# Designed miniproteins, single chains: the designs that were tried, part 15

Each design is a single chain, and the fold is of that chain. pLDDT is the mean over its residues in the fold that is shown.

## One batch from the design tools (miniprotein)

Design m521
Fold by ESMFold2-Fast:
Structure m521 (fold): chain A 60 residues (1-60)
Amino acid sequence: MEEKIKEQLERMMELAREAVRKGKISVEEGVQIVREYYEALKKGDFEKVKKIEEELLKLV
């Protein structure tokens, strides 16, 4: 489970970086999104995890 959390977090960091590069969000917003995603993963809040993933994917 911890290895999968690392892989999911790295994927979200790459998506946030891409969204920032495309000018869709600021660096600060990208950091906040990744932080909220990590907190949701730690809590097992699958619904919030999926919501954040879908929102970030729409930006890239």
Scores: mean pLDDT 79

Design m522
Fold by ESMFold2-Fast:
Structure m522 (fold): chain A 70 residues (1-70)
Amino acid sequence: SPQQQQLDQQTQQLVNLLKQQGKDDEAQKIQQDTDTIKAQLATQPQDVRDAMLGSYAQSLSEQTKKIQQQ
């Protein structure tokens, strides 16, 4: 789904940013949290899954912007 692709892109961007800053533990946590959310939503109806994945992708985008401003 487009929402899953957006989440994967946002996750990779944040993980790469954290790794560039030497924050490997934080990068690992972001990847684990994304994998957990995807697994939890895998059994949900597509509309619910897409809405939740899209919302989480937006949250990761906001976190990336916040880190870049610090």
Scores: mean pLDDT 84

Design m523
Fold by ESMFold2-Fast:
Structure m523 (fold): chain A 58 residues (1-58)
Amino acid sequence: MVMDLVTELKNALKNKDKDKVKELLEKLQSVPSSVIAQLPPFDYLELQRTLNDAKSFL
């Protein structure tokens, strides 16, 4: 599930694990746009915020 990957990415960011952050960021960016479009607005915003945090960390 997309939000499970978001939770793992948040944990990787908290642990400052660059390799894990990069891996999870690539996995989340591989998710089809159609799947992302089906997320509730709150989950979509959380995903985008977490992706931006990951990109800034790397």
Scores: mean pLDDT 82

Design m525
Fold by ESMFold2-Fast:
Structure m525 (fold): chain A 63 residues (1-63)
Amino acid sequence: GMDARQGGELGARAARAGSGALGGGATSSKWHANKDGAEQATRLAMAGGSEAEVAELAERGRA
C-alpha cells in the first residue's frame, strides 16, 4: 500500500515474527538473522522506505 499505516503493519508483522523466533531460545545464527531482518523491515517502514523492500525483508525474516 501507499499509506504509512500499511507500511507500519508490514514492519510490525516482520518484527513480531523475528521476536517470536528469538523468544524460542535458539542458539543458532539463524535466530540473529531473523531478528536483523525484522528490525531492518521495521526501520525501513518507519523511515518511509520501499513497501516492496519491507515485504521482502519480512518474508526472508519469516523463512
Scores: mean pLDDT 55

Design m526
Fold by ESMFold2-Fast:
Structure m526 (fold): chain A 55 residues (1-55)
Amino acid sequence: DLIEEAARKARELGEMLGLPEERIEEVVRRVVDALSAMEKVTEEDVGRIVEEAFR
């Protein structure tokens, strides 16, 4: 599931960046919500949305 993969990648990236758990959960929720609003999710969408969520 690409959405679950995106959530995992966002969490791992947030942990690597040393973000607080509360902030990581916020980013993960934002990523999941953005991708869930799409009718079709691609691997490119996963990368883009995850990157945008950390900007």
Scores: mean pLDDT 79

Design m527
Fold by ESMFold2-Fast:
Structure m527 (fold): chain A 68 residues (1-68)
Amino acid sequence: SAKAEAIGREMARLSGATDPVAIAFAVREAEELLAESGGDPERIRELLLERGWSEEQAEAIVEALRRA
């Protein structure tokens, strides 16, 4: 989905991933985040923090979702 692509690409950018396989894994992780959260930005933020992302990184990823 466009939302999973937007989130996954932002996650890849923040992690320094540049290769297509790593980007594809980030997009897959984004699809799982969307499924677990039902698309709720606050729930996505909570899940990202639980998975070890910083508060700043989680905010950037949620902003990518809002732009998609």
Scores: mean pLDDT 83

Design m528
Fold by ESMFold2-Fast:
Structure m528 (fold): chain A 56 residues (1-56)
Amino acid sequence: SEEEIEKLLRENLTPDQVAVLRRLRESGASPEELVAAVEAAAGKEVADQLRKLLEG
């Protein structure tokens, strides 16, 4: 769900990184682009969790 995605980002990224991810989502970034951005910022484990939330 959207709330689970926002919680994951808040717990694993800085406020500035969360703001960047929100702008990417607002611009129509693909799920793969969002996962890649999270992997760069917080690592593969967090990115894999985001992928599962986006697929469900």
Scores: mean pLDDT 80

Design m529
Fold by ESMFold2-Fast:
Structure m529 (fold): chain A 55 residues (1-55)
Amino acid sequence: MERLKELIERYNKAIEKLKEQLEKATDPRTVAALEKSIENLKKIIENAKKQLEKK
C-alpha cells in the first residue's frame, strides 16, 4: 500500500514536469508525444487509486 502511494506521488511530479515541457513545446509531434505521456501517467495513477480503495 505505501509503495503504491509513493508511485502516485512520483508520477504526479512527472506529469507536472511534462506539463511544463508542453507549455514550451511548439512542434506538433513533440506536443502529441507529451500529451500521450501525460495521458498514460494519468491512467496509471487512476488505476493505482482504484487499487488503494479495494485494498
Scores: mean pLDDT 79

Design m530
Fold by ESMFold2-Fast:
Structure m530 (fold): chain A 91 residues (1-91)
Amino acid sequence: SLIEKLEEEVERLEAELAALEARAAANPAASPTLRQQLAAARALIEALRREVERAKKEELSVKEQTLLLLRLIAASGTLFVAERMLERIEA
């Protein structure tokens, strides 16, 4: 159940990242800072995807489950900052 919900959240983040990357690529005013923020979000989302795939095959300790939730928060926050940066450029 927890792993299924984490999978759904990762799929949502992957879709949001792809949409933001496409919007940034279409905008010639996209800054190096925005590109770095999107790259950081991609790295965190890809790391989270790998950990979720691992979690499907292995029993997770409470500490490992907590770390997955913290990784989800970090990935979501990093992507949110990238979205706000892009919105400022698009305004």
Scores: mean pLDDT 86

Design m531
Fold by ESMFold2-Fast:
Structure m531 (fold): chain A 77 residues (1-77)
Amino acid sequence: MKYTVKITGLTKGQAEGLVDYAKRLGAKAELIEGDEYTVIITGLTEKQANALMEIAKSFGAKAEIYKDGKLIKKYEG
């Protein structure tokens, strides 16, 4: 599994929910608190990365999918 998803523009509850969801997938998740919450999830399959982007879209959040450190897909909100 070599996909990373970065989701930005989250509420605290949305960010915590995404961290818990990522843990259930067996993925690693990092929660970053700033002016808005960001979650970075690593160790994903392509299917899991695309599913997380759809969840981010449902939140109105921004999402980026990376493969081997390269940005391959982006959603701006």
Scores: mean pLDDT 83

Design m532
Fold by ESMFold2-Fast:
Structure m532 (fold): chain A 66 residues (1-66)
Amino acid sequence: SRLERIEELRKQGLSNREIAEILGISQATASRLITKIGKEKAGKKYGLDLSDLSEEEAVAKVLAAL
């Protein structure tokens, strides 16, 4: 899927801009998808539901669980 491809490219050390160029999407779209992947990874890793939270709320919830 597109999200899995973005995750792979991030693991390879590519920037948000480079990922956007490879996938033919805008940098704003790439940024939103990267944030979504980060929430999904953090939620799975820490057993938290982050899907309905803002980026700041998701970060705060993860930090509070550590």
Scores: mean pLDDT 72

Design m533
Fold by ESMFold2-Fast:
Parts: sequence; C-alpha cells; structure tokens
Structure m533 (fold): chain A 98 residues (1-98)
Amino acid sequence: SLEEEIARLEELRARFQKALEEGNYDEMLTILDEAIALLEEMAKRHPELAERLQSYIDQLRAIKEALREATDPELKKRYGQTALDLLDEVIRDLRAAA
C-alpha cells in the first residue's frame, strides 16, 4: 500500500540521518540507492504519482552523483543535508497525496 511504502521511505530517511550524523558516506550512498529503487517501484505501482516521483528520483540521482564525486568532508555533509531535506519533502508530498 502507499501508506506502507511511505513508512519504508521514513525508515530510510531515519537511517540516512544517522549515517549523515556519523559521517558514514558509503552508507549514505547505499541508502540513496535504496530510496531511488523504492521510488521507482512506487512510480510503477502508482502511475498517478509517476511524474512527481520521477522529478524526485532525478534530483536524488544528481545528489548521489555529487556526493560520490565529492572529496571534501564539508561538501559531503552539505550534499548529505540536501538529500535529507529532499527526502523530507518527498515524504510530506506523498503524505499529502495519500
């Protein structure tokens, strides 16, 4: 269900926040891949949300690539915060649509 999928996204968001706080950038990249995969599956199951979800997927992919290429720890933290903020936006938008 959409509610169960939103709950899974909230669990990923909580794991991402912890990884960001711990400076675990490899775990952050893994969680972004899991979040992107979940949103892609949600777009297939909920075609009415597909356009909205595709926009978020594209933004998360761009942030993931920037985080992967970044070497400066402060820049990695900024990209991590941007991704966390975007996950919060996705969750809010999906809850409003449910």
Scores: mean pLDDT 90

Design m534
Fold by ESMFold2-Fast:
Structure m534 (fold): chain A 106 residues (1-106)
Amino acid sequence: DDLTDFFLGLLGNIEAAERGLKRDPNNPNAHVALGAAYLKLGDYEKAIEYFEKALKLSPNNAFAHLLLGEAYDKLGDKETAIKYYEKAISIRPDNKRARELLEKLK
């Protein structure tokens, strides 16, 4: 039941973000939201695609760098994950999650 509610919530978030992109196709936050939803669904390749689109629109988006690191970590590409976590920390030094995830890989 909790797992079903979780997936229904993710599907609702995807629909909301897709509606946001239809109104404003250049909204980097909508691309990050779609990437994050696909990351949670386990579709890491699609998550990476949306985060890359977000970074084309907003190259200094620390959250997009953090989530790209998480997607690459899930794919087993630890070296690429470390690079994105370090970029996220360089943009936002107070990013506790990026620091915690980086520490686990070292």
Scores: mean pLDDT 83

Design m535
Fold by ESMFold2-Fast:
Order: C-alpha cells, then sequence, then structure tokens
Structure m535 (fold): chain A 68 residues (1-68)
C-alpha cells in the first residue's frame, strides 16, 4: 500500500508539472483510496505513512504553483 501510494503520488506530481490536471487528480484520488483502505484494515501505521506521502506531494505541488 505505501509503495503503491508513493508511485501514485509521484505520478500525480509529474502530471501536475505537465499541466495534465485530469491525470493528476486521478492519481491523487488513488492515494486517498489507499489511505482509506489502510484505515479500514485498522493499520494506523500504514495510513500514517500514506498521509505523509500525501503531505510531501502537496508541498511539492504548492511549491510548483508558487514558482514562476
Amino acid sequence: LVEEAKKHAEEAVEAFRRGDLETAQEHYQKVLELKEEARKRGDEKTAREIEEVLREAEEEITRLVLEE
């Protein structure tokens, strides 16, 4: 789950860099689904690691938006 979430997060960031907002949204949604799956399993550690992956991706996207 964490490895899959990282892959989708990377794809979302790369799609955003290309201006492909639809693909970025699809990959972002996949990361959210993986986080919810981990929570449903009661796997707090995995859910927390996926939350960290999301936070890092959001920070990178925010930085891209603020840069010329």
Scores: mean pLDDT 78

Design m536
Fold by ESMFold2-Fast:
Structure m536 (fold): chain A 57 residues (1-57)
Amino acid sequence: MTDEQARLINRGARAALDEKDPEKAREIVEQTLLEAGVDPESARRAAEAIAQYVADL
C-alpha cells in the first residue's frame, strides 16, 4: 500500500465518522477504498464493518 492510498483511506474514514447515517458512512468508505485501489469485495467488507460501528454509536 502506498502513502497516497493510506492518506485517502484516512480521509475517507474521518468523513465517515462525521456521518450519523450508517448507510452514508458505508458508501463513503466503500468509494474511498475503491479509489485507493482496494479489491471491491474487501472494500465492501470494510465499509460494512464501519457502518456497523457507526450504528453501534
Scores: mean pLDDT 73

Design m537
Fold by ESMFold2-Fast:
Structure m537 (fold): chain A 65 residues (1-65)
Amino acid sequence: MSGEEEARRVGELGREGAEAVLAGDLEKAQAILEELRRLAATHPSPDARGAALAGVGEIERLLRE
């Protein structure tokens, strides 16, 4: 899969995590946040790591009341 495709998929995961926070599903949001942190640290694609970092930042922002 291309780096662009991986970044898009990771971006979708980030959006799903943000929607979970807004829906009050904190267990799902936390699971997605942990997966995004893993992807940001370990994914071989720089584009996918960037998308993961953006998702982490957005979810953490929404979790701050």
Scores: mean pLDDT 83

Design m538
Fold by ESMFold2-Fast:
Structure m538 (fold): chain A 71 residues (1-71)
Amino acid sequence: MEEIEKAKEEAVEEGVKKGVSRELAEEIAKEVEEAIKDPVKLKELLDKYGDIGGEYADMALLLGQKLLEIE
């Protein structure tokens, strides 16, 4: 759980540095965190945000990379 929270915080900070609003970054991070219980659902959510593009794709990529590193 601590690793998930850390990954979420790091992704939000990186997103904000790239110009994503903190409010949007935190909302997307929360949605991804909810999906982490199911790897298939998580993959589908990240793919969906990638299709939307822009700030959504940036946040999805950051969260996906950080969460895939958790062991």
Scores: mean pLDDT 76

Design m539
Fold by ESMFold2-Fast:
Structure m539 (fold): chain A 66 residues (1-66)
Amino acid sequence: MSKEELIKEAQKEIDEGRKLMKEGKYEDAIKKFNKAIELYREAGDEIGVKFAEGLLTEAKAKLKAK
């Protein structure tokens, strides 16, 4: 998979995770954001990793508050 394909797939995982966050499915959102972090790391996209880590932190905070 090319770097561009990895980033595109990571963006899809982020979009799905954000949809799950809106639905209150925080455990499923965590899985999506973890997959996005893995894909961004494989692509060497440090900015993407930090962005996905921020979303993961939010999802974990919401899960703890539930």
Scores: mean pLDDT 86

Design m540
Fold by ESMFold2-Fast:
Structure m540 (fold): chain A 63 residues (1-63)
Amino acid sequence: MAGVLAVVSRDYTGRSPDELDLRKGDVVELLEEVSDEWVRVRNLATGEEGLVPKSVLGLAGLA
């Protein structure tokens, strides 16, 4: 993988079509920082992409 990986620190349910549902312990790839509060990620378990709050992510390392 060419991106930064993060582990989801808590469950998150998307509130709009652009947002992604995440579960604690999911591994996501950081694709783009869209704001100071939001990042676009890919869930490696499902292959789905979407926006999530940065606050639900912990940094797992560089890929």
Scores: mean pLDDT 75

Design m541
Fold by ESMFold2-Fast:
Structure m541 (fold): chain A 97 residues (1-97)
Amino acid sequence: MEEAKEAIENKDYEKLRDILSELIDRAVNGDTSALDEVRELLEYARKLGNKSAERMAEVALQAIEEIQKNKDNPEKVQFIADVARALLDIITVTDKL
């Protein structure tokens, strides 16, 4: 959590991407605390006015919510996680362009 907030403050979107990807993986493995953590990061990004971090956190939040809704379908859960990681990569590189 602290490292993710620091990444948002430092505009280190590659580090934020890696942390959000880890939260998605934790949700895939049944860790319900990942939802609370991603919600806190989204609120923090909004408070700082960091639009790139806000978009990244929204992608991770939507993925984690959909993973929890589809917990009985492992193939769909993995697909959601893979798509979310690809979207995080796109946002990360777009910020540098």
Scores: mean pLDDT 85

Design m542
Fold by ESMFold2-Fast:
Structure m542 (fold): chain A 59 residues (1-59)
Amino acid sequence: MDEALARMLERLIADPDGSKTLEEIAREAGFDSLEEAEKAFRDKVGVTPEELRARLAAA
């Protein structure tokens, strides 16, 4: 989980304008589903991947 979370964070930062879907990034990072990624983000990061992407795109 922690390695997959780190990979997803790196991919989200590298793709802030959303050229890939969150589900694609989650699977590429090693999550089985976006739902698993969302749970990991809430538990470890404090925001959902959707919220993080929106904030990165707006910054």
Scores: mean pLDDT 76

Design m543
Fold by ESMFold2-Fast:
Structure m543 (fold): chain A 85 residues (1-85)
Amino acid sequence: MVEELLARFAEAYEAGDYEAAAEAAEKAAEEALKAGDYLGAALAYEGAALAYAKLAEQGVPGAAEKAEEARKKAEEALEKARAKA
């Protein structure tokens, strides 16, 4: 369930486990997309982008690219949310 995955994201992010936070946020976004919840998907992808940005600050290779990819997915989901509203 998206809500449980977002709770996992928040817990992991607060604990400094940005890899687990990014994974939870990406799963939340995928579940939201399957449910047609484009706003929820956009928010979840923004969460993934924040977690990947933290990993990039820590010098994790490829994290900056993943943060940018997640931001683009969030923008696409937000566009769909606006079209459905």
Scores: mean pLDDT 83

Design m544
Fold by ESMFold2-Fast:
Structure m544 (fold): chain A 99 residues (1-99)
Amino acid sequence: MEELVEQARRHLEEARRALEEGRWEEALEHLREAIEKIAELTRLGKTEEAAELLQELSDVLHEMVAKGHGEEVNAFMEEVLETLEEIIRKSAKLTRPRP
């Protein structure tokens, strides 16, 4: 579980470094990997850790927009929203015990 948090954080750091080097395609690849780890954390019930990592991911996306990659960020936000919907759906099922 802590491994997933560490892996997601490493991908976020690599995304930021790739972005600083002008390798925005590699930055997006690392952001996708981070989202996958965040989804896995949510599946395991680590919603608080997942939320913290989503905030860090948001910071990288803001940097990409500032550097002129808004179209790529817009496409990626679609994936982020789908991940958030999955988090909400799984959370609702977990907090909705059926008699």
Scores: mean pLDDT 73

Design m545
Fold by ESMFold2-Fast:
Structure m545 (fold): chain A 94 residues (1-94)
Amino acid sequence: MEEKEKKLEELKKKIEEAKKKVELYKKGIEEAEKLGQEIPPEILEAYKLLEEALKKFEEALELLEKGDFEKAEELYKEGLKLVEEAERLVNPYP
């Protein structure tokens, strides 16, 4: 029982950290567009992936509030994969 509470807290922290990272990237893209900078199509695609990742993280947090650890962890992993794909589009090193 005590171990379960600790796992919930640790997963929540990981999701919150990932969410902050995604929000920071989205804000950067939004500010560039607001300043009239030309945004490449790859960056716009990355933005969509980041929005989907953020939705997955928000759903994961809701599931943790309901005690659904396993489903929350699955959504967290799906969100991380979307963030990794977005990062590859923003930083295409050969």
Scores: mean pLDDT 79

Design m546
Fold by ESMFold2-Fast:
Structure m546 (fold): chain A 60 residues (1-60)
Amino acid sequence: GLEEAEKYYKKGLEAEKQGDLEKAIEYYRKAGEAIPADAPGAEERVEEIREKIEELEEKK
């Protein structure tokens, strides 16, 4: 659910801070997967996560 998505998103941010881009991307993917399709704002949250993953892929 959303709580699980938030936890993975925070782990992704921590991995970015450590410079571990591969680990950050993995956590962001898990965050996106954990967002329920019927949740309010789900489309926006998924898009934000997608953009973040694309930014990190560009840095690799």
Scores: mean pLDDT 79

Design m547
Fold by ESMFold2-Fast:
Structure m547 (fold): chain A 59 residues (1-59)
Amino acid sequence: SAASAEQLLARMQGLGDAVLAAYPEATVEIRQIGETDFELTITVDGKTYVLRASAAELD
């Protein structure tokens, strides 16, 4: 649902904020890759970490 997608986005934004607090030079990008699917990309010191999650898993 849209509510589940918003909830997932908020959680990913919170994780990104925590990363930036610990690593101010990091780059955090959140991208919608499907109707309820999101990708969080974190780049720090030339290393890229990718987390993918679906809002369908929240309901």
Scores: mean pLDDT 79

Design m548
Fold by ESMFold2-Fast:
Structure m548 (fold): chain A 72 residues (1-72)
Amino acid sequence: MSSEEIGAILNEAFKLMETDPEKALALFEELAKKYPEKREEILKLAREAVRAAQTDPEKAERILVRTYLLLS
């Protein structure tokens, strides 16, 4: 998967985190399937980002950047 594809999936997840957290988590599960060696860390970051998005969108964005750097 390219860095551009990772970024696109994470950006879509960010847009969904406040309104449809279940769909956002499904996008992280898609990433975890592509990176099985990092699956547990991806899903941990996903849960933290979705939780943060409910109260602090800037914190959620920082967690997404960290996820991007983990996979790039």
Scores: mean pLDDT 83

Design m549
Fold by ESMFold2-Fast:
Structure m549 (fold): chain A 56 residues (1-56)
Amino acid sequence: SLREFAKKLAEEAYKAGLKTDVELKSVANFIYNLTGDKEAAELFKKTVEELREKEK
């Protein structure tokens, strides 16, 4: 599913060192362009933000 894809991509992006808002916005925009699903793009951003908060 698109939601599963977005979450998995978020986990991989975070592990790869994607941590800044600029980087997250770029990847979220790519997801939206690829899938046409704004909710999937927002879920990607939110998942990375949750992962960053968990590490604090």
Scores: mean pLDDT 76

Design m550
Fold by ESMFold2-Fast:
Structure m550 (fold): chain A 70 residues (1-70)
Amino acid sequence: HHHFSEEDKKIFEEAEKIVKSKTPEEVNRLALEYEKDTSNKEKRKLGIELGVLLAFEEIQSAIDKIAAER
């Protein structure tokens, strides 16, 4: 499992607050804007991890719904 530094945790918490306050379309728009302006590989990696986390939550929700019907 992955561990974050104290600094990374704060950045992640800030990003999570922003994500939770936005619609999925707005979150996707912010992710695209972030990728567009990213010249640093670490910033790109952080953006990808956030995107994967959001996608995982959506996919997991869909799987749970299908499983509940069987």
Scores: mean pLDDT 57

Design m551
Fold by ESMFold2-Fast:
Structure m551 (fold): chain A 76 residues (1-76)
Amino acid sequence: MLKDPEKREALYLSIEAALKLMEASILRKYFPDDPEAQRRAEELEREAEELERRALELLLKAGVSEEEARRLVGEP
């Protein structure tokens, strides 16, 4: 279990980003011809990128390696 407050905050941000990416993926897959759905998906993808960026910065501050931090925020 994560003891470090920065690591827990980064995990919460990563979860929020993952949920936004999941919603964006659903909108792109099930509403491909809906311009409003496509714009919403793009907004969610941008919001997720910002959250992942913040999570990465928190993990690096907490002493997590760059490789490990990237995996935790959803980069393969």
Scores: mean pLDDT 78

Design m553
Fold by ESMFold2-Fast:
Structure m553 (fold): chain A 98 residues (1-98)
Amino acid sequence: ATLTLRLAGATPEEAAGIILAIGLYAEVEEITLREKVSGEVLVAKNVEEAIALARKMKEPVEEIVIKAKSEEDARRAARAARGAAEAAGIEILELRIE
């Protein structure tokens, strides 16, 4: 199952915080980050790598795509992402589970 988050533009630190929250509650197989200005796509194999990549970004993050281990993990990831975004004042433009 895949969770797609479209953001109004999270800072690298804010994106790292969302990814950290997801990793605490959900098992993930892959995380993809998209830069807002360049449109560059960065792919991480695990939560730790995704956090490191997010922190190295020089642009806001427009999209985070989570390949979750199960549909239940995708739902847990979605709840964790919403909670982290709300706590940090980050606007989620779209949240989709497939």
Scores: mean pLDDT 87

Design m554
Fold by ESMFold2-Fast:
Structure m554 (fold): chain A 57 residues (1-57)
Amino acid sequence: MEKIREAALISLRIALRELGVTDEEIDKLVQEFEEKSKGKTPAEIARLVREEVERAK
């Protein structure tokens, strides 16, 4: 479902911004995530968001 992926991208942007990641780096990471999340299930997308946020800490 495309809407779940869009929600995940928005959540990722918010989380990275709260962690102090620059807007430029957020755009790059979100673009990479968008490509990697194509064809993934909602559970896989949620896991990818969590992994990216943990990596940014």
Scores: mean pLDDT 77

Design m555
Fold by ESMFold2-Fast:
Structure m555 (fold): chain A 85 residues (1-85)
Amino acid sequence: MSSEQVLAFSEKTIQLMNEKGGNPSKEEFIEAAIEAVKELLKEGVLSKEDAEKIIKFLEELKKDKSLTVEEAKDKISKFLQSLLK
């Protein structure tokens, strides 16, 4: 995954969060991130392989009810960095 793809994901996630009222819960934030990945896959920005890996990771984070929004953001950032080549 490229730095440009990471930036596109971040920008799309912020856009979708703002459409949902700008102060999302952890679940709303993760759902916005999943929607962003699906839209970027549809637009051809993300590969199917990278999109599937990111969605699986986000769905696992959504199941962890102990995570704060800040912790979820940190985990997502670190995961995306691990996909950079």
Scores: mean pLDDT 78

Design m556
Fold by ESMFold2-Fast:
Structure m556 (fold): chain A 67 residues (1-67)
Amino acid sequence: GPEEALELARRALEASTTAGARAAAHEAIVSLEQGDVEAARKALEEAIRVSTDPEARELLERALKAL
């Protein structure tokens, strides 16, 4: 659910090493905190697309599936 997705997205932010990946993960976190599931889904898909860190990408994919 959204709470699990939020926790996974926060962990993905910590595992992200590039400014772009961190910004995308932060956008996903904001959408999840606002309870906007559709915005969160789009933000998570974008975060996965820009993430190059294997650990962060796995956490973001798990967050998307948890929604």
Scores: mean pLDDT 86

Design m557
Fold by ESMFold2-Fast:
Structure m557 (fold): chain A 71 residues (1-71)
Amino acid sequence: GKPLGVELARDPETGEIVIARVKPGSIAEKAGLRPGDVILSIDGVSVEGMTLEEVEERVAKAKGGLQLRRP
């Protein structure tokens, strides 16, 4: 899939997947994604229980979009 231009990290206490970095000029920046956004689901599928690598791959392949929580 096309890379969105995000760097992801897992919060070790909560297990939440957080956007650590957004590349300037990327698809992610144009879509309004920001560092600190928590990814809740991808294409209606919860990221709970996924590995960080699996979430990164699914973000890159997203078809219907991301559901986010901002801090």
Scores: mean pLDDT 75

Design m558
Fold by ESMFold2-Fast:
Structure m558 (fold): chain A 66 residues (1-66)
Amino acid sequence: MTPQEIDDILWDVVAAHPDATPEELAQAMIERAKAKGKEIPESTARFLAEVAAAHRDGILAERAAG
């Protein structure tokens, strides 16, 4: 997958699951990638989910504005 495709999946999942734990976000990212016939490594999904959860409100507000 391209970095852009991973980023798109990450922020779509964060937007769809605003109260999800990092583990739930990571699993949702993996499932979404598989639904598109693609794969994200579990370690990568978990890392990105943890970063996204830590900055969720700020990042979502920025993306909505930009």
Scores: mean pLDDT 75

Design m559
Fold by ESMFold2-Fast:
Structure m559 (fold): chain A 93 residues (1-93)
Amino acid sequence: MEEKRRRLLRYYFALATALAIASMDFVPGAREEAARLVRQLAEDIKKEYPSAEETAKLFEQAADAIERGDVDTARKLANQAIEKLEQVLEEEE
């Protein structure tokens, strides 16, 4: 459990960082880079937790929202993705 929760926190911090970058309207390309980072997290989830398909899909939807400039929707989707991932990790017991 400790190891799995440590991995969950890493995804959480990576998402928080990407969302912070997405909010930097004064930096050209920040939004596109943030979306790329979130899509990379979706691919990492698919590799580490093949059963977390819904979580990966939510990350992909969050990246799409970031590219549209809808950071509020991206935050909601990212939070849902983390919550779903936590549930998957707990069910593995």
Scores: mean pLDDT 78

